# Designed miniproteins, single chains, continued (5), part 2

Each design is a single chain, and the fold is of that chain. pLDDT is the mean over its residues in the fold that is shown.

## One batch from the design tools (miniprotein)

Design m16039
Fold by ESMFold2-Fast:
Structure m16039 (fold): chain A 84 residues (1-84)
Amino acid sequence: MEEKLEELEKEFKELVEKAYEKAKELEKKGEEEKARELRLEVEILEGIALLYIGVGKVINDPEYAIEGLEKVIERLKELLKKYE
């Protein structure tokens, strides 16, 4: 269970890095508004991920954190597809 949470946290971190790199590319192309929107959406998803992890830890329910993080990862993957 702990192992799965660590794997999901790592995957999420990698996707976040990829999203910020995409935002940087958009800025270089002069698409500043799209870059700002992408960064804001990523920041919101990071906040939601931290909430799931934190709540799961407080209530001693790692499945809650895992389930929440899987949902956030799926949303981040969809977001990245939209920006390619």
Scores: mean pLDDT 84

Design m16040
Fold by ESMFold2-Fast:
Structure m16040 (fold): chain A 68 residues (1-68)
Amino acid sequence: ASKETREKLLKLIGEILRIIGDIEELERKLKEAEAAGKEEEAKKIKEEIEKLEKELDKLRAELRALKF
């Protein structure tokens, strides 16, 4: 087990957790915007969630590569 592999693993986990938190916050804001009838705001929030989900998928793939 290398220190470098461990440090990279911890960094990836930290980035994944941060993005999950950002998505959860945006999903809450999306529900608020939809409830208020703010369609343009809701559309922008959906676009940001989609970008973060794509980033999350990339980080999950990197994490998988480190485990095997």
Scores: mean pLDDT 83

Design m16041
Fold by ESMFold2-Fast:
Structure m16041 (fold): chain A 110 residues (1-110)
Amino acid sequence: AKELGERGARLGEEGARAAGTREGAEAAGRGAAEGGAKAAKLAENAAAGAAAAVAGAGAYAGGRYGSTDEEAAAEAANGARAMAAAGAAGGKGGGEGAEEGGRRALEAGR
């Protein structure tokens, strides 16, 4: 739930800081989108996961099309923050769905 958005935000920040380049911003955004998409697959009601995937995709696109490396990094960071906010705002159903999806994934892996 909220943790999905927060993890995406951290991933976006780390990617932007590590590279300081458009490539770093793209990698951060792509990772955030993948994380959100995986969460959505695991949960029947994964509003928070779906929101994280959408926000991550936006960060990725912003990184690719930013006019400078600095702007690309800033866009990735803003996208990650938007994903954290979307995850928090995804509501009770989204949060519960993400948790349930995670539990089911662990059980299936047994």
Scores: mean pLDDT 50

Design m16042
Fold by ESMFold2-Fast:
Structure m16042 (fold): chain A 67 residues (1-67)
Amino acid sequence: SMEEERRELLRELEELLEEAKKISDALAKAVEVGRRAALASEDLEQARAILENTRRLVEAEKARKAA
């Protein structure tokens, strides 16, 4: 159901927040903003776009620290 998909999407955002906290406080704050935006969005497609953009942000920061 769309409700289960939304719950899973929010769970993934919470996992990204925990991962971001291990990297930097600034990244964690940015991910938290994304999570709150996804929570406020009733459009599942928009919420998925927020998750994808948030995941890319975390991946980019991890790549920057690895370089």
Scores: mean pLDDT 81

Design m16043
Fold by ESMFold2-Fast:
Structure m16043 (fold): chain A 60 residues (1-60)
Amino acid sequence: SSKIQQLQKQIRQVDLDIGVVEVALAVARLTNDKKREEEYKKKLEELEKQKEQLLKQLAE
């Protein structure tokens, strides 16, 4: 259905965003940048919540 296709596209976009932030977080940790580490952790939490909501919609 069109709803499933839309959800799949949104999930793919969130996965890409998560990947980018995970790399940024790894760099922040490697360089002991505590402020950026905290910012990226919060961003990951937001993106993971978005993904979980989309996955729940897809499961229905």
Scores: mean pLDDT 88

Design m16044
Fold by ESMFold2-Fast:
Structure m16044 (fold): chain A 78 residues (1-78)
Amino acid sequence: MQQQARQQMQQLVQAAEQGMRVLSTQTDPEQAREGIQSLADNTQQQIQDLGQQAGIPDDSQQAVQQVDQAKQQALQSL
């Protein structure tokens, strides 16, 4: 269970990083900001929920930080 949850978290982080990167380069800047914010917030919530359910809060905290860092980089590139 925990290994599967860790794999799902990694997939969520990678998908969010890729999605935010695409949003930062290919959409209207105002819409890009809203999209990046929403994607990051939703992904962080999913990671936190997954970590709580699987009993791996340290892994979820690390993953949330990775998403936040990617969000900051994407927003700064606008």
Scores: mean pLDDT 83

Design m16045
Fold by ESMFold2-Fast:
Structure m16045 (fold): chain A 62 residues (1-62)
Amino acid sequence: MSKEELEREVTKAMAVMMLAVAKLAYPEKRELLEEAMEKVLATEDPEEALEIARKAVEEAEK
């Protein structure tokens, strides 16, 4: 396992954790955050996954 593979897996795990925490903080936005979680899990690019998670959290805060 390369350092690059580990770094990508960690980044994707952070995106998943970010959405999981947001679901606890914004229960009324749970469905929106769950939809974002499905997109994060389907995304093969970890940077794109993190961007999806960040945008969903920003939308939930509104």
Scores: mean pLDDT 79

Design m16047
Fold by ESMFold2-Fast:
Formats: sequence, C-alpha cells, structure tokens
Structure m16047 (fold): chain A 88 residues (1-88)
Amino acid sequence: EEEQKFLDHLAKAQEAARAGNYEETAKHYEEAIKANPDSPLVPGLYRNLGIAYEKLGDLDKAIEWYRKAVELGDKTAEPLLKELEEKK
C-alpha cells in the first residue's frame, strides 16, 4: 500500500538523519514523496530534503527543494530559501 511505503521511507530517512547519513536521508525522503505525492506532509518533506542537500553542500539542490516546499505552501522554507539565495 502507498501509505505503508510512505511511512517506511519516512522512518528510514529519520534513522539515516540521526546517523548523519544525509545521502540516505535525501534518498528516503525522495522515495516517500514518490510513494504519496499528494500527502499533506509533502511540503515539509521538500523542506527536509532541502536541509539534507544543504548538509551535503549541494546548495543548488537545496534551493530547488526549498522552492518546491514554498510553492506547495510550507512558509517555514521561505527564510531558508532566502538565506541560501543570499549566499550565492
């Protein structure tokens, strides 16, 4: 079921983040979004994906994910996006 796949990937992403493995964190958040793209949690996952790429030093990908989060209504991603745009 799509819901179970979504939750499984969220759990794996959180485990990877606690271990400091941001490559695995990003992978599992992306898989969660693919499993349930219509979830009301998805804007927050785009923000978390942006944070993971920021931790990896991929600022271009971080900016793209923060833009998607803002576009879908996650207002908490707006200051994160602005900060990275100003660093360029």
Scores: mean pLDDT 83

Design m16048
Fold by ESMFold2-Fast:
Structure m16048 (fold): chain A 79 residues (1-79)
Amino acid sequence: KDKEIEEIANEAARRLAELLRGRKLSEEEKLALVKLGNAMLNGDSEKVREYGKKLSELTGDPRIAELAEEAAKKLEEVK
């Protein structure tokens, strides 16, 4: 279970890093990113969706919310 959560979190983090590559993040964006990462590592699918949506809104990139939704669904499968 913990290994599966870690694998999901690591893949999501890798994809998120690609989307954010070369961007200078604001303090609010950095906080949302940290909260999203913590929610993924904790297997909290609901908070993954919440913080993924917030980070997507802050950055203007809808792919972040899509990535968070995919990660949340995978986390629900391994609970």
Scores: mean pLDDT 82

Design m16049
Fold by ESMFold2-Fast:
Structure m16049 (fold): chain A 80 residues (1-80)
Amino acid sequence: MEKIEEAEKLLNEAMVAYSKGDYETAIKLLEKAIELLDQVPDDPRAKKLKRIAYMLLSHAYEKLGDEEKAQKYREEAKKL
C-alpha cells in the first residue's frame, strides 16, 4: 500500500475512534499516520493530511485533559 494512501486510511480510522470517544486509539493512529507522511515527498497532499492529523491530535489531547499537548499540536497544524 502506498504510504500516503495508508496514512489517509489511518486518519479515517482515527476520526472514527475519536467520534466514539476512543481518544487514546485516535492518538495512536494519528501518530502512525504522521510517521508515514514524514516519509513521503513534500507534496500538497502530504501537507494537507499532516495538518488534519495535527488538528485532530490537538482535539484528542484536549478531550484527555492534556492542554499542553493540545496546544503543541494546534501550533504544529498552523505551521503547515
Scores: mean pLDDT 83

Design m16050
Fold by ESMFold2-Fast:
Structure m16050 (fold): chain A 97 residues (1-97)
Amino acid sequence: MLTIERSVDADGVTVLTFKGPPAPLSEFKEKLLEAVKTLKPGDRFVLRFHRLQLLNDETGEFATNEELIELMESVGLEVLKIEVSDDGVVTVTARKK
């Protein structure tokens, strides 16, 4: 089961770190929506997860950046930046619309 650790960085920006085994995008979406409910429209936040942690619900394949962007935009979140480290950690900078 996917879990979210919530923290605040040195600049006061909310950081949501997804932990646990690989999970479908549908579970990620539900957890993300709950986590961003406390944010105000216009607030920026950061998501962190491993690239092998999110699965496409229909194919079972690892989710692409395009699929993640589409999901986030569908729920009123603007993706500002995506960075992937050499060890597969994905960092997404986003804004609540």
Scores: mean pLDDT 82

Design m16051
Fold by ESMFold2-Fast:
Structure m16051 (fold): chain A 55 residues (1-55)
Amino acid sequence: MKELEELKEEVQRKVVRLYLEGKISVEEANAIGERLKKVKTLEEAEELLKEVEKL
């Protein structure tokens, strides 16, 4: 699903940016990355995006 892949890419980009800005640890970035690999629906991706945006 293209929309799902695009949303997952957006989450990944935001996580990388947060890590580079020193706002999250490498362990936190890796944990979010593992969660992102398990995301199979748009709803799950949107919830993860909201969590990342709160960081």
Scores: mean pLDDT 81

Design m16052
Fold by ESMFold2-Fast:
Structure m16052 (fold): chain A 77 residues (1-77)
Amino acid sequence: SMVSLKVLGFIVIEMLEENPKLADKREQYLEMLKRLTEENLAEFIVFLDELAKQAPKSRLEEHEGQLKTLRNETGVE
């Protein structure tokens, strides 16, 4: 759902701020959030999944259900 997507988006932004290697890409990812469409949604899910792999396990477990819902909505595994 869009609500789950927005929640994950804010968590991703926090991870981007914590990772200095991704600081220069923060603006690009914020633009993805603003211009979120069906075309961009699948790419955004892949991005979220990649960042989730860099997060602590506790954070991954907390948001696993939301990620699963988004993957089901977009058809991305």
Scores: mean pLDDT 60

Design m16053
Fold by ESMFold2-Fast:
Structure m16053 (fold): chain A 69 residues (1-69)
Amino acid sequence: SAEQQRQAAALYTAAAILEAGAEVNEELAKRAFADPSKEDLGRQLRRDAEEARRASEELRKEAEELEAS
């Protein structure tokens, strides 16, 4: 339905925002790892990026299921 298509579009948008946030955190992690004193920060930023990507994948799956119905 048109409502399901609009809901799927919103979920894809949310997934894209989470993926963009993950890319920023990955770049910040790379910069942090260049400084040995910021290794803990680098590890935290990488974990945050992985969590955001996982959430993004879940939202994409939900959007795909709505489009398939």
Scores: mean pLDDT 89

Design m16054
Fold by ESMFold2-Fast:
Structure m16054 (fold): chain A 78 residues (1-78)
Amino acid sequence: MVARMQEIGRLVAEVTDDPAARERALQLITEAVRAYLVDGDEERARQLTLEALDLAERAATDPEARQRLSAARDELAS
């Protein structure tokens, strides 16, 4: 889970052109990692990570970036 959240953080940083959306999405991923490691709340960690991916996808202007973010959301939601 932590490695997957870190991978998603890297993807968000790479493909999110809007600085404000990128910063917020990365903050959500940081909160997700804390929820998982500190609180043991796996469901909250998953939901925060999905929220970060949704935010990044909505902010993405490139169709390829949106597809990569959407694929990451589908993998995590499964």
Scores: mean pLDDT 82

Design m16055
Fold by ESMFold2-Fast:
Structure m16055 (fold): chain A 74 residues (1-74)
Amino acid sequence: NNEKIKEYLNKAAFSIALSMLSSGKAEEAKQLLEQVNQLLQQEKYDDAIALLEEKLEEYPNLEAEKYIKLAKSL
């Protein structure tokens, strides 16, 4: 289910990016979305998950945590 993994990780990235934007980190939010998109296009799902988990430590977000967990369950 490559499509479901991509869907969940994109939703997680978007949720974290919104938290970053709300904290005044607009450029960092844009870079996160670009990096995650590139990793997902290359099907590097473990790398995308690791990046999102790292950012989640800096920007806690329950929706992002939920979607990362769903992606890991596939």
Scores: mean pLDDT 87

Design m16056
Fold by ESMFold2-Fast:
Structure m16056 (fold): chain A 74 residues (1-74)
Amino acid sequence: SALDLAKEALLKVKERYKDDPEVVKIVDDALKSNTISDMVDALVKALEYARSKGDEELAKEIHEQLVEIVRKMS
């Protein structure tokens, strides 16, 4: 489901940035809300953060997951 895909993507972000308390909080708050809207918002923030850090591999993965999430919601 779109929710399961969003949760999986958020957990990957949390593992990659586990030492960044601000990113961990954004991910944990989104997972706790359990809404697709909050999870998508958190993934967009994570995508911009990954780009700002030059983490192109994670940025590409998050972008591809966001495309699939939107496709499943249509």
Scores: mean pLDDT 83

Design m16057
Fold by ESMFold2-Fast:
Structure m16057 (fold): chain A 77 residues (1-77)
Amino acid sequence: SAKEQLEGILKQAEEQSKKDPSLQVPIAREALETGKFLQEQGQTELARLAYEKAAELAKAGGDDALAAEARALLEEV
């Protein structure tokens, strides 16, 4: 399913960011943009997964503003 595919991609991105912490904020930004696209397409559950991962990785990478944006968008879905 699309959900299983997205969960797999997000898991791989998280594991990669653990090996290279400099990727945490860039991956968080990609997840946030993916979430916005999915939300516009009516894929609310997939957008939620992307926003949750964006908030987690942004916080881990020290980008509090990006983490706050992702959390605010998560409350809308």
Scores: mean pLDDT 86

Design m16058
Fold by ESMFold2-Fast:
Structure m16058 (fold): chain A 60 residues (1-60)
Amino acid sequence: SALERTARAELERGLREGLAVSPEEALAILQRALDNARKQGDEVTAALAEELLRRLEALL
């Protein structure tokens, strides 16, 4: 869906920008996005942020 594509693009942008600084910044960006999505009831963004967090944590 368009909503899912937009959410994924925004999360991946944040991840790329964070990784350009450090892995810790990337984790912080994704964790904030997950927390915000959960507070807003945005299940699509929350699921995508959880998946990206798991993948990033596997590299650390």
Scores: mean pLDDT 84

Design m16059
Fold by ESMFold2-Fast:
Parts: sequence; structure tokens; C-alpha cells
Structure m16059 (fold): chain A 59 residues (1-59)
Amino acid sequence: MTEAQKKAYEELRKVLADPKMTADEFAKKIAEIRKKYGLSRAELHDVLEKLGEEQAAAA
């Protein structure tokens, strides 16, 4: 992953740690983080895939 993808990954991990986060709020945070780090759709997909793999392994 690029440096921007790694930073986005860490911010999304923190967002996912908030148990009060709604699906709508999470979607808005994904969009904000993508814009903040200048990620393409493909780069964002790679970050989300890695987050999903980590959460599945932790469960």
C-alpha cells in the first residue's frame, strides 16, 4: 500500500473502534478520508479489503 493508503487505514481503524458510529456516519467518514488522502476508488477498495480481513481474523 502507498503511504496515503496506510494513513487512511489507521484513521478508518479508529473510526471502526467507535461503537456509537452509525452506518451513515461511517459512510461519510470513508468519503472524507478518501478525499483527505486523495485515494482513487481502487486504492480505497484495497484499504477496506485489508480492514475486512483484519476484522474477520480478530473475530
Scores: mean pLDDT 77

Design m16060
Fold by ESMFold2-Fast:
Structure m16060 (fold): chain A 78 residues (1-78)
Amino acid sequence: SKELWKKIAESAAESIIRFDEKYKDNPELVERIKEKAVNSIKTLYEKDKEAAELFAKLIIERGSPEVQEAVKKTLEEL
C-alpha cells in the first residue's frame, strides 16, 4: 500500500540520519552510509515515487552535506 511505502521511507531516512550523526567522524563509514542512502532511494523510487521523494526530503533537511549531495544527485538521475 502507498501508506506502507511512506512509513518505510520515513523509517529508512531516520536510520540513515542516525548512522550519519553517529559516524560523521569516520570517513569509511560515511561512504558506506552514502551508498546505503543511494540504494534506498533507488529501491523506493521503483516501488513508490512519492515515498522516494519523502525519503529524499528528510535526508536533504537533516542529513550531512555529503549524504544530502549523494541523494540529490541520485534523485536527479532517476
Scores: mean pLDDT 85

Design m16061
Fold by ESMFold2-Fast:
Structure m16061 (fold): chain A 59 residues (1-59)
Amino acid sequence: GSMLERLRRQIEQAEEAVEKYKDDPVVLAAVRKELEELREQARDNPELVERIERVLSKL
């Protein structure tokens, strides 16, 4: 797949991890770091940046 497809899949996995491991601070810290890295990679795509920021706001 394209870079964009990879980014969307990684964001979906992060969203699932936040919902599944909401009470696990170690997992949530790792997900936060991954989302910050994904936000930098997706910076030229405002839709993906907004989606990442929504997930980060739940952390």
Scores: mean pLDDT 85

Design m16062
Fold by ESMFold2-Fast:
Structure m16062 (fold): chain A 115 residues (1-115)
Amino acid sequence: SMEERFEELRNRISALLERAVGALDAGDYDALVQTLLEILNIVIEAIKTLPPDEAEFLAREVLKGLEWLQERLRARGIAFPDEVIEQLNKLAEAAKEKGLDDVAERIRALTERMR
């Protein structure tokens, strides 16, 4: 069912986020970047294909995770690499296409604060 697929998707994203946090804590920047790119690719496609309510829920949940990660990276003096910024801009476009203009603006503001 769509509900089961959505739960499986959320569980997969959660597991990847834990892997990203582990990489950050270990100082493994390459693993962090690769994991974050995988998360962003999954989320972008999910937002494009999910029904509006599920897409909004996922987009807002991911935004909170990105804000948390940004705070931790800023505390360490680390900026997102250009490839991550590019994927974040694609995420903002996907959110905007779903009518989530506020989410798109917050993602863009987030990427600008990390430069």
Scores: mean pLDDT 83

Design m16063
Fold by ESMFold2-Fast:
Structure m16063 (fold): chain A 56 residues (1-56)
Amino acid sequence: PAASPEELAQAYLLAGKLAFQEGDYALAAKHYEKALELNPDNEEARANLEKAKSLL
């Protein structure tokens, strides 16, 4: 089934966290950016995106 924008944002946030744990900061940043496109008020995605970018 088609996911809602909120469900997709959460999926991208989780994918970003997984990539970050694996040390793939570029992939993590990409996933966090997609999460923010779908939910711009996601403070967790924003904070994690900044952290991932600082490690590139």
Scores: mean pLDDT 82

Design m16064
Fold by ESMFold2-Fast:
Structure m16064 (fold): chain A 97 residues (1-97)
Amino acid sequence: SYKEEAVKALEEAARHLERAAELSGSEDLRRAAELTREARDYLSKGDFTKAGQKASAAGVLLSRALNTITDPRALEEMRRALEAMKKSHLYSEKALS
C-alpha cells in the first residue's frame, strides 16, 4: 500500500540521518533522526497529521544542518535522507487520495 511505502521511506530517511549524524557529530541531525522515527511510528498508526508535524520538524533541523556541514560523506547521507523524506511525502499524499 502507499502507506506502507511511505513508512518504509521514513525508516530509510531515519537511517541516513543517523549515519550523517555519526559522520558529522551534528546534534541537529541526531534529533532529526529521532523526529523522523516518531513520524514513521505515527504514520504506521495512520496518524498522518502528527506524522507530518514530526517530519516537518525534522526537515527544519536538516535544513539548519545543511548551512554548517561540509563533510562530503555527511552531505551525501543528508541528500539521501531528503530524497527518502520526499518519497514518503509523495506516498502519503497518494494514500490520502
Scores: mean pLDDT 89

Design m16065
Fold by ESMFold2-Fast:
Structure m16065 (fold): chain A 75 residues (1-75)
Amino acid sequence: NLEEQIEKAEEQVAEVEANWEKIKEEYPEAMETVEEIVELLKKAIEAYKAGDYEKAQELINKALQLQQEAGQKEL
């Protein structure tokens, strides 16, 4: 469900932003991908709050695809 995906997105954004400096130090090569994912999640949250549920789902799907490309295809 979209609502749960948005709640998880808000949590992920908050966690990444809180640990931004540590992520930069530990995974500098992943920072560009992490930033792209965070931006997509933020846009999805904004679209959801604006009532654009179709746009929110599209942005969540794009973020999930980037997450899969960055790590899950090798795991």
Scores: mean pLDDT 79

Design m16066
Fold by ESMFold2-Fast:
Structure m16066 (fold): chain A 75 residues (1-75)
Amino acid sequence: SIAKELEEKVEKENKLEELEKKAEEALPLLEELQKAIENKDVEKALELLEKIAEIMGLPEELLEKAKEKIKEAAA
């Protein structure tokens, strides 16, 4: 029981470290995405969103919904 809790804790810590690394890689792209949205540069915003989704491992379904929202915001 205690051994299982320790294994789960180690697995969670490893996942957090992976998420932190992914977040660090995505941070510059998130800043550029914000600027692209402010400038209403839909094409650049979609390209940046795709790169962020690839780094973060986002499901295609969520990526497609986010793309639609960006397109609607620019229309």
Scores: mean pLDDT 76

Design m16067
Fold by ESMFold2-Fast:
Structure m16067 (fold): chain A 69 residues (1-69)
Amino acid sequence: MDAADALQAHRDAVLAQARAAGVPEADIAEVQRLYDEAVRAARAGDYVEAQRHLRRAEELFRRALERVR
């Protein structure tokens, strides 16, 4: 798989999990934005930036899940 395609599939899975967990749409939109930035960086061949955005998206997702509890 293309690295960007793999990242997009991972993004879709994370967003589906967030919705199933009851995360607010505003938090889901911000996580989606960071994954979209990671996909853009990966498509540009900037895997360092892609990794950076991915890490930020994962951190935001974790914090959003904590708020739902």
Scores: mean pLDDT 81

Design m16068
Fold by ESMFold2-Fast:
Structure m16068 (fold): chain A 105 residues (1-105)
Amino acid sequence: SLPPDAPAVTQSPSSLSVQEGGSATITMTFSGDAPVTSVSWLRADGRDLSKDPRVTISRDNSKNTATLTISGLRAEDSGVYYVAVENSDGSVAFGQGTTLTVLPP
């Protein structure tokens, strides 16, 4: 059988363990053909990351990359994080997810 096409969105790492008080960075690369109109970062529990002052989101449109960095990690930051990439044609592609584990001090 032919392998499926490579995912349009690549998210890394797939898992990350960081000590409480440290920082976690998750990176996305988009390899699809349609121009990217928006990038959103999501928690599996639905918590809004855009309102957290510890969260920094950056994009490099020339490389079709984006990063999510969470500083001053707390136990409550443990969970699964996803990127969603919206394209100019209205399609949405999702990353495979990153499991973050925040270790106690």
Scores: mean pLDDT 80

Design m16069
Fold by ESMFold2-Fast:
Structure m16069 (fold): chain A 62 residues (1-62)
Amino acid sequence: GPEEQAKRAKEGGEGVLQTLKDLGVENPEAEKLAKEAIEAAEKGDYKTAEEYTRKASEALGF
């Protein structure tokens, strides 16, 4: 349901932040987009969260 979709979208944003931490790289654009994805997911806006997670991944070169 929407709650589960929001949770998965939040996990996507958290995954980007974890990837940045694991690589020891600073990417302010990807970090900001990932945090915005997490915020959108927490507000139940899973579509916006998915879009920001996608953009964060693109900023990382994926």
Scores: mean pLDDT 79

Design m16070
Fold by ESMFold2-Fast:
Structure m16070 (fold): chain A 82 residues (1-82)
Amino acid sequence: SELVAKGREALNQEKYEEAIAYYKAALAKDPNNATAWHNLGEALFKQGKYEEAAKYYEKALALDPSNSTAKANLEKAKKKLA
């Protein structure tokens, strides 16, 4: 997805709000894009928004249960909320 690629570019530049906007736009077109849900979670985690990050990592795992990176990131986000 071009929007997911632009989001990742913004994320790498630490432009978290811009990255979030691109990932949300990608999800508006395809709500089953597990990569976009996972990347949205990463951007929110980097902003310290752990509850929202956990929610979106859970969405990514619901779509792709084999994603070990999303599972590990969800565990990290949940640990921040304990």
Scores: mean pLDDT 89

Design m16072
Fold by ESMFold2-Fast:
Structure m16072 (fold): chain A 68 residues (1-68)
Amino acid sequence: SMKERQEKIDGLKAAVVSLLEAGYDEEHIERGAKLAGRALGLSEEEMEKARDEAIEEYKAGKLSVADY
């Protein structure tokens, strides 16, 4: 279902954010996201979109603290 698909996408985003918080570089994040996406049965397009959205969400959260 679409809901189950979205839960998998959200899980991938959470994994990407966790890698970013742990200080992993872009290469490790790209590799980790690709492996997790494959394990979850996501397409490469869905994985790349979820990865990019997670990175932007993480940056937005970090910038809000730096602006105060």
Scores: mean pLDDT 80

Design m16073
Fold by ESMFold2-Fast:
Structure m16073 (fold): chain A 65 residues (1-65)
Amino acid sequence: STKETAAMIWAIEAGIEAGVSIRAEVKDGKIVLTTVEGSEKAREAAERAAERIREMGLEVEVRYP
């Protein structure tokens, strides 16, 4: 859906802004964000993206390496 596409774009943007790699995908109607590194910066960026996605009314799961 359009909301899922926007959420994935926002997650990628959050990663770029923080200088970290975040992968975003839709699984079983849920947005899954995976950080490539376990740094505090990557975790913070993923958390900010997840918060925004939840504000859109979508379920989101964050995964670390």
Scores: mean pLDDT 81

Design m16074
Fold by ESMFold2-Fast:
Structure m16074 (fold): chain A 81 residues (1-81)
Amino acid sequence: GMKEAEELLKKAEELLEQARKAIEQGDYDRAIELARKARELALEAMRLAAEEKDLELLTRAIGLALAAIGLEFEAELLKKK
């Protein structure tokens, strides 16, 4: 349902903010874990938005999934420096 997808996106956004903060603090393992969780929530929201044919919600979910993938990749690169 739409409410479920919106709650998943809100949680994904909160996890991405925590992941960015973890990167700033040098806690790359935590950033990777938080980004992965955000990605999983965004992908589930994407599935729900697609079923409901909500283009705005789908676009937001895609954006958050890509942001999560980017943060996970950034944290993994920084960890290996």
Scores: mean pLDDT 87

Design m16075
Fold by ESMFold2-Fast:
Structure m16075 (fold): chain A 70 residues (1-70)
Amino acid sequence: SMEEEYLKELEELLKKAEEAAKNGDIEEMKKYLEEAEKIGQEMQEKNVSPEVLEEAKKIADKIIEILEES
């Protein structure tokens, strides 16, 4: 489903952000955060279920936390 695909893409971005953080690559982490924010906006525009949107926000928040704690 579209919802499962969005969550999968966000999980992949989280993994990439974690890898970039381990390498100290702040620029790559910022790119992954920007991509996650774009996915979040698309999900809002397409009116995905509130439950799925909440899970997406949790994933995006983890990326933000990784960047801010770097």
Scores: mean pLDDT 81

